Designed miniproteins, single chains, continued (3). Designs and how they scored, part 111

Each design is a single chain, and the fold is of that chain. pLDDT is the mean over its residues in the fold that is shown.

## One batch from the design tools (miniprotein)

Design m11853
Fold by ESMFold2-Fast:
Structure m11853 (fold): chain A 64 residues (1-64)
Amino acid sequence: NEGAKKGAELARLGGEQKDAELGKKGAEYGRMGAIEGRKNGDSEGYARGAAAFHEGQLVAEGKI
């Protein structure tokens, strides 16, 4: 699931750099990955996308 992978990478990078914009991008890609995973019955892709979405949101909000 490309969205979940890219979302996780961007959220991690945003957290390391304290970059809210990278956090927002990570959340957006994570959200897209979660939607795609749910649509295709890909429980792993859904879980990874949802995790990236939440991590990206926390980075964007400056909470991590």
Scores: mean pLDDT 81

Design m11854
Fold by ESMFold2-Fast:
Structure m11854 (fold): chain A 93 residues (1-93)
Amino acid sequence: LTKEEEVQMAVELLRAVAEAAEKAGDTELAKAARKTADEVQEYLDKGDVDKAYDAALKGEKEVIKLLRESSDEKKKAVLKAAAEQAAKLAAEL
């Protein structure tokens, strides 16, 4: 697994988090996760893997903060979606 593939996997996880958050009604979490995924993808598209990695780490901290502030029900839905996406990505390794 290359560093680029690892960062691309982070984008896929963030997109799964954004979709689950939106469905659960957590608009702020959904926007933060989507914005981070888009920023990371922009750096990947430019071939700047190190910038993509840094953006993923910074965005992950904000997403985790918002997730921690969410209700237990919304948090459970988001964590379930993230776990399912992580399992799919692991199966491709």
Scores: mean pLDDT 84

Design m11855
Fold by ESMFold2-Fast:
Structure m11855 (fold): chain A 73 residues (1-73)
Amino acid sequence: TKEFLEKLRKDAVDEIVAAEEAGVPAEKLIEAGKATAKRLEDAGYPEYAKKLLLEAAEASKNEEVKEALLKEA
């Protein structure tokens, strides 16, 4: 259970970073990050949702994405 949630969180962060490197617009990256975090929170895992937002913000090289995801966390 814990290992599955940690892998799901890591895979989601890696996908956001890969999409950013591929040139996906900041608005879509922010939307995707918030949507994934909300799904984790709604499923009863708010701590994983917050960690996903913080890790995605740290990994991003786009200031707009960083600011929006940090604010949501």
Scores: mean pLDDT 83

Design m11856
Fold by ESMFold2-Fast:
Structure m11856 (fold): chain A 55 residues (1-55)
Amino acid sequence: PLLVKGTTVDGKEVELVLTKDDKAETLSEDTVKITLADGSPPVTLNSKTLTLETL
């Protein structure tokens, strides 16, 4: 699994644990969209604030 920390495009800090079933899609140079397999609404993150850590 992958630990993703960053801010959403509306400025909220988030921490997400991504698995192989979750999807990440680059929307622009500054934004990435994460779709969680658990049925949660998609989250758009500011790619400049992202830190990635392998768990």
Scores: mean pLDDT 78

Design m11857
Fold by ESMFold2-Fast:
Structure m11857 (fold): chain A 66 residues (1-66)
Amino acid sequence: GVAEVLFEIVAAEPTVESAAITLKAYLKEVPLEQREAIIQQLRELAQKQSPDTRERVLAAIELAQQ
């Protein structure tokens, strides 16, 4: 689904900052009521990854919400 594709894009970004910028740009195009669900799905996908990938993606999500 959308969350899985977005996760791959975010995880492939060279920095946490570039990942956050990409994620934030995508979320601006999504209706407000869907943003929280997508963020939750991204967090759940991150929990299934290696510790390094998980920490990186979670940091990007946190930064994108600021």
Scores: mean pLDDT 81

Design m11858
Fold by ESMFold2-Fast:
Structure m11858 (fold): chain A 82 residues (1-82)
Amino acid sequence: MEAVLQLTIEITENEAKVLEVKVLSADAPVSQGAIDYAEDVAINYLKKLKLPPGRYLVTVKVTLDENGNVVSAEVLEVKRLP
């Protein structure tokens, strides 16, 4: 099963903060644990890119097992917001 989440993340010089999470599509109910995992994946991805301070829209695909546990997550798209 798959879910696609859209995260709005603010990067400052010292931190990254998730401002908003939207479920764009889901084959099954998305648990809070799956959302938390997607947030960690997105933040770590942005930190590795060393992007300048600003707001970013990050699309993450989460693969879930039959019990709704996260199997994997991947960043599909990163877009800088104006």
Scores: mean pLDDT 83

Design m11859
Fold by ESMFold2-Fast:
Structure m11859 (fold): chain A 91 residues (1-91)
Amino acid sequence: AAEAVALAERALELARRAVARARRLLEVAPDDARAQALLAEAERLEAEARAFLARLRATENPSLQDILEAIALTLRAIGLELDLELLEKEL
């Protein structure tokens, strides 16, 4: 139970970091379409992770499906951070 919440909290933290990184890239390259797209995706993931975390905290006994969703959100956040890191190397 606590493990699913911890994963969702990690996903939210990673999504927030991705939003901050994308915004910093847009300070360097404000017209970069890839940076704009990554910011939009990071903001969507942050909203999804926040909503999911709120739902998990209201749930007494998270299911295996809830744990899998928390893992999927975390992996999506890691993927965004990697995409941002690759873009930073090109700018």
Scores: mean pLDDT 84

Design m11860
Fold by ESMFold2-Fast:
Structure m11860 (fold): chain A 63 residues (1-63)
Amino acid sequence: SMRERLEKLREEAKKNYDEIVEKIKNGEASFEDLVKAILLYQEGLVDEETYRRALELIKARLA
């Protein structure tokens, strides 16, 4: 299910959160990296600026 997929992505993201943050800052993030950043924000592992940037980029891709 989508929920199970998101839980797996969360665990993967927790292992590489520094790389995900750098990709977002440098404009190199894939859609999956953006989703991982949202999940990492819920875990308290990324700041609000990174979260807001990821959310806006996701919205732009879904528009």
Scores: mean pLDDT 79

Design m11861
Fold by ESMFold2-Fast:
Structure m11861 (fold): chain A 74 residues (1-74)
Amino acid sequence: MSLEEVLKEMISESTGSAKEALQQLLDALQETLKAEQQKDPNTAQKAQELSDLFGQLAKDHPKVMKKMLEKLAE
């Protein structure tokens, strides 16, 4: 998955709170993808949690969010 690969790369390049935020996003993404594959009724809730974490990253680390979006566009 391109988003998963981008998150793993950015985690390896990051330190401190940005690395922690990116790791939480990766974990939430993996949980959402597993729930989707298993047809878990909680998939919508997991997707909302992932969306909320993206919003938090954009608020707390806007430059990190921009770099992630740029990597995803390539």
Scores: mean pLDDT 81

Design m11862
Fold by ESMFold2-Fast:
Structure m11862 (fold): chain A 92 residues (1-92)
Amino acid sequence: RIKELAEQIYSKFSDEEKEKLRLALKLAGIPDFKPTDDLSQVGTKLSLAFHMENASDLLVKLSVILAQLGITDPEKALEVLKELSKILGFPE
């Protein structure tokens, strides 16, 4: 389930990485993602947001983790990232 995948991803990051990840996902608009959003445009926003937050290494790490969990579909990846963003908003 999406929440379980997001929790697995969350556990792979340090507290410092989690804060950068939270800010980058928020900047990319992931918490407000809707099914009608252009997936290619969302990808561009993610790349830019992570670069602006000096977290490009975390985007690479996130992509590797998503692939390891079998999340290869962009729509499913965005659903997982949206749930991850929610978890990151409440780190305890």
Scores: mean pLDDT 75

Design m11863
Fold by ESMFold2-Fast:
Structure m11863 (fold): chain A 112 residues (1-112)
Amino acid sequence: AAAEGARLRRRGTEAFRAGDYEEAVALYEEALRLLGPDDWETLWNLGQAYEELGDYETALEYYEQVLRVLERELGPKHPLVAVALLNISRVYEKLGDEEKAKEYRERALAIV
């Protein structure tokens, strides 16, 4: 399962690089099914693909899942947590929520 999930994630990334975001989502969702709900790399990839599709609400849900997993596994001061916070900030900016965008950006800057 894990090896097949990793292969599907790689295929999803190739589809993403080709600009085929709907195919990337389908491949990443199957990868997540095989790798488990806390596979933060696949959750991150789903967030990026939904963001490229303009589904900012779904992208935000995946990035918030990434943040929770990374804070639990790596601790709240890890550089990857800062990157996840910046992704959430960017999505809030796209949604027009400048107060939330600023809040998450300031949290990220406190880590570096």
Scores: mean pLDDT 89

Design m11864
Fold by ESMFold2-Fast:
Structure m11864 (fold): chain A 61 residues (1-61)
Amino acid sequence: SKEEEFNKKSKELHDEFVAEYRRIVAEGEREGWTPEELHRRKVELFRRYNEKLSEIEKEAA
């Protein structure tokens, strides 16, 4: 069903988001990013996540 497909894709997207968030934090620690740079990277990640989630929602409609 479209609901099952939505649930699967949204879970996969969430898992990818968590993995990428952890990668950004680890990279920031390794490279000594400022709080401002780390915030910028997190904002970019959230923006991409919301865009992809909207695409999944549109396909499920």
Scores: mean pLDDT 83

Design m11865
Fold by ESMFold2-Fast:
Structure m11865 (fold): chain A 61 residues (1-61)
Amino acid sequence: ERLIADLERWLADIAGYTPEQLRMLRDLLEAVLAQMEKEGAPQELIDAVRRTIEALRAALA
């Protein structure tokens, strides 16, 4: 619930972040995604995290 709102906020500000901040957020979210998948978190949260990771990767390309 609150996690999705935080992810949306991070995405809105993505152009303002440094490449190092983007890499840190990507690595953190990839670790969170792995843990969520292992714990059987709701698919809506998993999909939101995946979309955010993809956006961060695109910003770093």
Scores: mean pLDDT 77

Design m11866
Fold by ESMFold2-Fast:
Structure m11866 (fold): chain A 95 residues (1-95)
Amino acid sequence: SGGDIKVEKIIAPGVFEVGEPLLVTVKVNTPDKNIPVKARVKDEDGNVIAESLSNKDGVASILIEKVTKPGKYTIEVEDVATGKKSKEKFELRVV
């Protein structure tokens, strides 16, 4: 499986305060809703800065404890059974 894994929607504020936490909510599609998907936030250098597992509704709530720089971030979702991945980008700007 994993052929149907997809980032469907990213819900994040477009702005952040330096050093403050930021919640990113991701809607994911998976071949099997009973298998959790690992959702990761990566910075522009590919460093994983936060991660969470999806729930049975296909929603992953990812808390980034400290946002330090603006730029383009990547949500990467992984089917934990197959290792197959999907990714989408989002942008953050300083408030």
Scores: mean pLDDT 80

Design m11867
Fold by ESMFold2-Fast:
Structure m11867 (fold): chain A 58 residues (1-58)
Amino acid sequence: SYLELDARYLARLTNISVEEARKALEEVGGDSQAALDRLIAKRKENVKKYLEELKKKL
């Protein structure tokens, strides 16, 4: 299916598992652009959280 191909493509682009990419696609109804935007937003939030944790250790 196109969902599986899109999941593999997104996983390679964002360096995540195919299962995570597939879940993102399912959450947005198969829209690959919306799934990519969601994955990028989650990455930015994770980086912010990591930086906040680092500041506590300085």
Scores: mean pLDDT 79

Design m11868
Fold by ESMFold2-Fast:
Structure m11868 (fold): chain A 83 residues (1-83)
Amino acid sequence: LAEKAKELAKQGNLVEARKYAVEALENITPENIEEVLEALEEMAKAGDPTAPGLLELLAKKAEELGDKETAERARKLRDEALK
């Protein structure tokens, strides 16, 4: 899911990328969280207006998993996307 969201975002297909990214966020694990972060980073770079909100959601889920590093990285990407 996250890998497909990342590739779709690189292609500029933000509508489909968002669908896969949201599903990946709902099924987040310690093993896939890095790939979810990468997918949302590509969506933010492509100018997806929902990417900052999804990055904040990822940060909250990362905190729930005890992954403070990924939570901090997600919030930095969110802040960059809002500039």
Scores: mean pLDDT 81

Design m11869
Fold by ESMFold2-Fast:
Structure m11869 (fold): chain A 69 residues (1-69)
Amino acid sequence: MSKEAQNLQNKVIGLINQLKSHPSLTPEQKALLDQVKTEVTTLANNGDVSSLQSRYNSLSSMITALNNG
C-alpha cells in the first residue's frame, strides 16, 4: 500500500472504532461499521486515497453530530 493510503486507512479505522464504542449505536449499526471497516481495507489495498478521504470526512461528520446531538 502507499504510505498515504495506509495513513488514511489507520485514521478511518480509528474513527470506526470510536463510533462502535458509542453506547447509542444499535447492534445493526455496529455491524454496518464492520462492513465499512472491510471496505476501507479494500480501498487502501487499491490505493484509492480519494475514497478513503471521503470516508474519513463522512465518519468525522457523524462523530461530530453524535457528540453535539
Scores: mean pLDDT 80

Design m11870
Fold by ESMFold2-Fast:
Structure m11870 (fold): chain A 55 residues (1-55)
Amino acid sequence: APAPPPLARPGRSVEETLREFLREKGYDEDTIERYLEKAKNGVEGGAELARELAK
């Protein structure tokens, strides 16, 4: 088992929260990964995701 880091990361990341939310909506893992990758690379990824979810 890996030892916990001295400076543990705070709670769940935004990525984990989005993954769980999208999975509940019935999206495939591949689609979730693509959106998370886009969100990491820019604000437009997050905006596009919001538009997709609104549809």
Scores: mean pLDDT 63

Design m11871
Fold by ESMFold2-Fast:
Structure m11871 (fold): chain A 112 residues (1-112)
Amino acid sequence: ALGAVMDRLTALGLALAIARARGAPEEHIERLEREAAAAIAEAAALDPDPEVGRAQGEAAFAVGEELGREIMRIAEEEGVSLREALDRLIARAGAPPEMEAVLREGLALAEE
């Protein structure tokens, strides 16, 4: 479903932002980039207008990247682990359980 693809793109954007900031191995970054590209193509295929589906997929990915950067900022500025930074972000934003699950998956993908 389109919603599931958007959630996956948000998680992948978050994972890539954290992986890049932490200097993860090039192979890990390339794998996440390929998965994101495939998910954007899937979003395009699922929408009656491929350009709309692609734009929505790219927007979901960009939201993930912004959230990943915010997690890194909280971890660095407050001197906490990435997991604690994520918990603080969720609590401060009042994120719903569905969004919390997406963000936790993104962090797990970054830590692979």
Scores: mean pLDDT 87

Design m11872
Fold by ESMFold2-Fast:
Structure m11872 (fold): chain A 80 residues (1-80)
Amino acid sequence: MSEAEKVLEEFKQLIEDSLKKLKEASEKNDKKEMEKIIEEFRKKSNELAEKLEEVGTVEQLKEAAELHKKFVQEANDLYL
């Protein structure tokens, strides 16, 4: 697996883990915990995006952007 593929896989895992935690916090109506999860996701996703920009292809960067968009959409749905 290339370095870029590893970073992209880490990003997919981060989204999956973050959404799972966010759904759990949403079920408890714990908005403060939801905010913490989103903040941690933003920090970690930014670090992974910087790494991917160094080693990734344009196609992999687009895939990461689509994954990020999916996370934002699913997170927003939990606040509604």
Scores: mean pLDDT 81

Design m11873
Fold by ESMFold2-Fast:
Structure m11873 (fold): chain A 73 residues (1-73)
Amino acid sequence: SDEEVRKRMEELKKRLEKLIAETKDPEEKEEIENLKKFLEEAIETAIKNKYPREELEEMMKTAEKRLEELEKR
């Protein structure tokens, strides 16, 4: 459901917010904040345009992978 996708997005946003708070380098902070904004806009657009569930899942997995890469820095 759209609610489940939004809940997963909120969880990703919380992880990004934590990472932003823990990151001291200004350039890395900006990259993380830009990813957060991109995710919020892209997922919201996909939900509004009634993207297939499978496409939404791929978008979420891509976002999760990118966040994991940033967390490993």
Scores: mean pLDDT 77

Design m11874
Fold by ESMFold2-Fast:
Structure m11874 (fold): chain A 111 residues (1-111)
Amino acid sequence: SKEELTKKAIELEKEIIKLSQEVIDAVRNGDYEKAIENLQKLAEKHRELAKVYREIGKEDLAKRSETLAEQAEWAKKEIEENPDDLLVRMKVIQLARDIIAEEKKSIEELK
């Protein structure tokens, strides 16, 4: 069970990395509908990951994942309201990059 939950966490982390890369690509290409859709999926996957982290006793990782879900929801709202704002686009790309770095670190720590 714990081994299966750890595998599920790693697969969710890989999905989050892929979604985060797709957010970067969508924002860079001006595809704001796709960026909004992927930011929503990113928030949902982070909340699912937080639940898995709690089940394996990783409360600090769970709290981090919940914070990233809230940041993804906020980024979605900022793109919806101000898609042509260069600072908004830069902040969303930076958030996605930070998420990729954190999830890669979590994968290595769960091995």
Scores: mean pLDDT 89

Design m11875
Fold by ESMFold2-Fast:
Parts: C-alpha cells; sequence; structure tokens
Structure m11875 (fold): chain A 68 residues (1-68)
C-alpha cells in the first residue's frame, strides 16, 4: 500500500531529511521516523500521526503522498 511504502522510506531517512522534505522541525521529523519504525503509519490516520508528531494532518498527508 502507499502507506506501507511511505513507512519503509521514512524509517530509512534521517530526522533532518524528513524535516527538510516535509518543511517541519527536526524534532517532529525524529518523531515521524520513530512512528514509522514502530510500524504505525499504515495503522494510524493522518490526524493521529499528526497529533503524535506535533504537525498538521495536511503535512502528514503530503509526506505520505510524496513518498508513496
Amino acid sequence: SAREEAQRKIAGMSPQEIAELAGISVASGAKIRELAQLGLVPTLSDAELARLAGVSPSTVSRLIRKLA
């Protein structure tokens, strides 16, 4: 699935790479990476991932679409 492909790519990226790609802080990038490494990207909604990472749902949606 698109979400599983995005998870695989995110899990292999640095927090800085995620931050630069998504236009967010390195701290938020690190949290997104952690969620991907825990296998949560296919199981949680964009809103849930956004809440946990401290970003907007549109940021999560855009990042997943970019990496799918």
Scores: mean pLDDT 87

Design m11876
Fold by ESMFold2-Fast:
Structure m11876 (fold): chain A 66 residues (1-66)
Amino acid sequence: MSEEDRKALELALKGSQAIGDGNLEEGRKLFDEAVALAEKSGRTDLAEAIRRHYDLLVAEVEAEKA
């Protein structure tokens, strides 16, 4: 993987951890950074995968609150 791809995945991992800890605002910021980095590296497929992962995590948290 490129260095940018690796950083994007690290940011997404940190975002997932923040969401798991209940810090949705921090998680969103980290995922936004991960997506931006993936897009900047020309990896649209990776950016879409990161967005999809974020959406699934948020949906799970919202379902648990219902």
Scores: mean pLDDT 80

Design m11877
Fold by ESMFold2-Fast:
Structure m11877 (fold): chain A 70 residues (1-70)
Amino acid sequence: MLAEYEARIAAAEREIGPERVAEIRATLDRLVAARLAADGRPEPDELARLEMHVRALEAHKVNEEIAAAR
């Protein structure tokens, strides 16, 4: 589950650079820490926020491509 988000973040980082993904990586690290502390799963709202951030990052790649065409 969280490993899937790590893979998606890593793919985005290769194209748009580490600075753009740093905040999302920090969010993922917090979710991993929460999972370890709870011996279970992070709150569903935190997973939804992570998904939203990763989708925004993926959309940003498209916007960067559009901006580069100018």
Scores: mean pLDDT 65

Design m11878
Fold by ESMFold2-Fast:
Structure m11878 (fold): chain A 71 residues (1-71)
Amino acid sequence: MAAQKEAYLAALRERGADEENLREAEELSLAQLQAIVTAVDAQGLTGSEEIRTLIRAVRQGLENGANVPTA
């Protein structure tokens, strides 16, 4: 079963994501969530503001015409 999305959300929560960040992250695909978690780990980011900035950057990437996998 695809419990991966819940695992990524839990990983973000452990790194300081708040409920608003988690709500926004739920709108993203598994690939986008993986990219955010990878970036958080690679940059050593902690705290809701830094995670929120990454979520927004990923969402803006979608607006630049980046193809999102269809489910």
Scores: mean pLDDT 70

Design m11879
Fold by ESMFold2-Fast:
Structure m11879 (fold): chain A 58 residues (1-58)
Amino acid sequence: SRSEGYRKLLLEHYEELTPLQQKILGTMIFDPEASYAEIARKLAVSPATVSRHMREIR
């Protein structure tokens, strides 16, 4: 599942991730169907910020 994939990324790369990247991945593990806009609203950032950080991880 996408949730399992995000969990593995968080666990394997935890120390390499920024605090914001950790929060983004945590949100995606909890709600793997959340859009970038929903994640951005929850974390008080822009959707473009979420997209940029996700590209840096993957």
Scores: mean pLDDT 78

Design m11880
Fold by ESMFold2-Fast:
Structure m11880 (fold): chain A 61 residues (1-61)
Amino acid sequence: SLQLITDRLLNNRDATEEEIAELEKKGDLVGYVTAGGARIPLTKEVERMREGGLADARAQA
């Protein structure tokens, strides 16, 4: 949905180079997503949310 896309963009839109470096050192940075020509960093938190969605579907089954 548009709400999920907007929330993801807002959470990562202001990430600085220093913040990205810190995420890499902690091992929290898992990758990047390109949206609207901008590279948005993905953290373990965002990936956990994605996995949570799958877990909810499996729990209902």
Scores: mean pLDDT 57

Design m11881
Fold by ESMFold2-Fast:
Structure m11881 (fold): chain A 90 residues (1-90)
Amino acid sequence: MDEIKKAADEAASTLSPDIANLTHSFARDVIGFSLPTLNNAAVAAGRPELIPEIEKLFIDTIKSMSTAKSVDEAKDLYNQALGQAVDLVT
């Protein structure tokens, strides 16, 4: 979780305000709701090894958002990461 915050802060330092705001919103949603929910789902599925994979997916997504050319591209990366994380635990 601290690594997700660090990745978002580092990415946001080089981004336009709109993409930086979206990146921080993604990190907050991941830390506050998505990551706890997906971690619980991974444990319930008997696959706690997915927890570090889910965290890595979100960190990699934040890094990808830092190379986005538009807000729409960053939003697509945001939505794709959430879908991939759900698919990993289902």
Scores: mean pLDDT 77

Design m11882
Fold by ESMFold2-Fast:
Structure m11882 (fold): chain A 100 residues (1-100)
Amino acid sequence: MSVQRAQQYYQLGQQYLQQGDYRLAGLYYGRAGGYYSAAGDYRRAARYLELGARSFLLSGDYRLASVFYDGAADNYERAGDLDRARQYRQRSRQLDQLAR
């Protein structure tokens, strides 16, 4: 995926969020975050995965929100932001319990 396509996915995420399509917003933020994670831009990846998690929360999908917060935590850890990594790891666990 090119940087241009990853940026297009981020813009689609914002567009769907504004339209109230929280599930598609989460999916497109996830695709953008996945690209930046693979490219080694862990801070940007974590932010986009966090936006995806919040979008899935708005859709009521606690399972996907949990997965995306865990992904954000992993990327914050790789970026050296251990405080945010711990915060989002805990949030992921809480949501995983609610999804069961």
Scores: mean pLDDT 88

Design m11883
Fold by ESMFold2-Fast:
Structure m11883 (fold): chain A 68 residues (1-68)
Amino acid sequence: SSRLAALRAQLDELAAQIAALEKQPLSPEVIQQQIDLGVQEVDLAVQITVLRREAARDPEAFAAREAA
C-alpha cells in the first residue's frame, strides 16, 4: 500500500539520521536528538505493525480500502 510504503520510507530516513548522530561527539544536544528520533521511530514502527496486522487479518478488506 502507498501508506505502508510511505511509513517504511520515513522509518529508513529516521534510521539514517540516528546512524549519522552516532558518529558525532557525545553532547546533551546530540543525546536529546537521539531520544527524539528514537521516539519517532517507535511511533512509526507501531503504525507499520497496525497496518501489517490489518492486511494479514483481512487482506481483501484491506485491499478494498487501499483501492478506494
Scores: mean pLDDT 81

Design m11884
Fold by ESMFold2-Fast:
Structure m11884 (fold): chain A 82 residues (1-82)
Amino acid sequence: MKEETEKAYEELMEEVEKAKKYLAESAEKLSPEEALKLTEELAEVMNEAYEALKEGDVEKVKKALERAKEIAEKVKKIKEEA
């Protein structure tokens, strides 16, 4: 269902924006290598979700959403730990 897929994609983009905000707030606590890896993982998730959205595959979008949430949690922990 296209509507359900679009809703899942919107939730994913919200998690992506949250992860970006946490990355920016953690910039001085992250090594350049860690920041690059997290940025690359986030870009992969966004690309995967967009292709799944085009296919109408709600389960693939939801899987990408889970990965986006994991990235956001990782960056949040880095922010909180230091």
Scores: mean pLDDT 79

Design m11885
Fold by ESMFold2-Fast:
Structure m11885 (fold): chain A 85 residues (1-85)
Amino acid sequence: MPKEPYGILTNGGGPLEVEVGGETRVVGPGTVEGVTLKSREEYLRELEAAARAMGRELEEEEISPGKIAKVVRLSPDLRLAVPLD
């Protein structure tokens, strides 16, 4: 179910970014299948569960200087990133 505000608030604040078709986009409620707008902790738990179900492990990547995100590929065409503090 869609929920406002648009975009998921991550553990460091700010919207969640997802790569779709090689482009990074801000995600809102219902934007990505299998991903729902939830609290930071619930979202990370869902992300870990999805990664485990796909035989993937969460990786940490620096999405900007000093900004680390946990990332996982949700499907062949979709990668999800959850920024850390």
Scores: mean pLDDT 52

Design m11886
Fold by ESMFold2-Fast:
Order: C-alpha cells, then structure tokens, then sequence
Structure m11886 (fold): chain A 130 residues (1-130)
C-alpha cells in the first residue's frame, strides 16, 4: 500500500540521518553541508508524504506515524543546524528555521496535521534557498 511504502521510506531516511549524526558526533567525521542539506530535504519530503496520507490511516497507524515524524523532525533539525553553520547562513534565517522546527514538532504532538504540513513545507522552502 502507499501507506506501507511511505512508512518504509520515512524509516529508511531516519536510519540514514541517524548514521550521519553518528558520523558527526560519535566518530568525529566531516560531513559536507551539501550532504546534510540533501538528507534534511529528503527527510522533510518523506514527512510531508506521511502527513498527507494520515486521513487514510487507522488510529494505530496514525500513532506510529506521529512517533516516526517526531524522530525525523528532531534529526532533520540537528542536520539543518549543522548545515547552516557550515554555510554561514545569516542568524536571522537560522532563528526562523529553528522556530519553524519547534512549531512543526508542537503541531505533530497536538495532532494538528494541517498546521504540521504547512509548517514543514515552509521549512522546506527556506532550506531550498540556502
């Protein structure tokens, strides 16, 4: 099903993001800003795909989606912060993106799915301009 495909893709990107975080902070390996941004963008796109399928999900699937999206957003925020730091992105833009990640996480926790989609799309638009 499309739901199973979306969960599989989101799970795959979560693992890939966790591996990058391990490379950066455990193994002290350099990771390019380009790789960090590409992975963050892919993660946010996977989150949007799962969010758009929520109305078709059972309550059990929605709970699973909520937990996976929270993890993916937290990892995406960490990768985005490191990428913006490496690219010397202006502090005003970095603060706006940090605020939007917090708003997206709150929307997911409150199950405000429409607000979550809008906020994640706004993050994606800003990161694509970096």
Amino acid sequence: SEIEKAFKELTKIIVEMEEILRRLYVNNEPVSAEELLEKTIKGLEAIITVLELLPQMTPEQQAKAQNAIITALEYSAALAEEAMRKLNVPEEVREEIRRLFKEALNAIRNQDWDQAIETVRRILELLRKV
Scores: mean pLDDT 91

Design m11887
Fold by ESMFold2-Fast:
Structure m11887 (fold): chain A 71 residues (1-71)
Amino acid sequence: SENVELLRKMLDDAIKRIEEGAKESKEKAQEIFNRDLLKLYIEAQIYLSDEEARRFVNEAAERAKKILEES
């Protein structure tokens, strides 16, 4: 539960950083997206199986992609 809570917090923090980056530029948001999702994937692999880590990061990427969508 502690590990899941840590991963959830890391995901929420990453999403917030991507949202803030998007206010500055799409390029900045993409940079933060690539960096933070890679970090999240590496951390998830420590606590989760390879399949679970992939699923977790895929869900995170889908949420982040919605923020990066242009109107």
Scores: mean pLDDT 79

Design m11888
Fold by ESMFold2-Fast:
Structure m11888 (fold): chain A 78 residues (1-78)
Amino acid sequence: MDKVLEDIEKFGKSVAESLRKSGHDDVAKEVEKGVKESLEKYKDDPAKAVASVVGVVLRAIGDLLDRGLDAPSKLVKL
């Protein structure tokens, strides 16, 4: 179960890093904060932690798309 939390943390950090490389530092910080908060809040409930982290990432991507910005190319490989 803790491996699921480790994997989702790596996923979230990977998304944030891609956002930083794309010049979206503000969105990257929001993703990093949201991932950390999700893992801390739901550390004993991996299913809720995963759902929360996915929700954070989807919201960030949706915000970028609504602004007419391209999603990070690294997401194509996920």
Scores: mean pLDDT 74

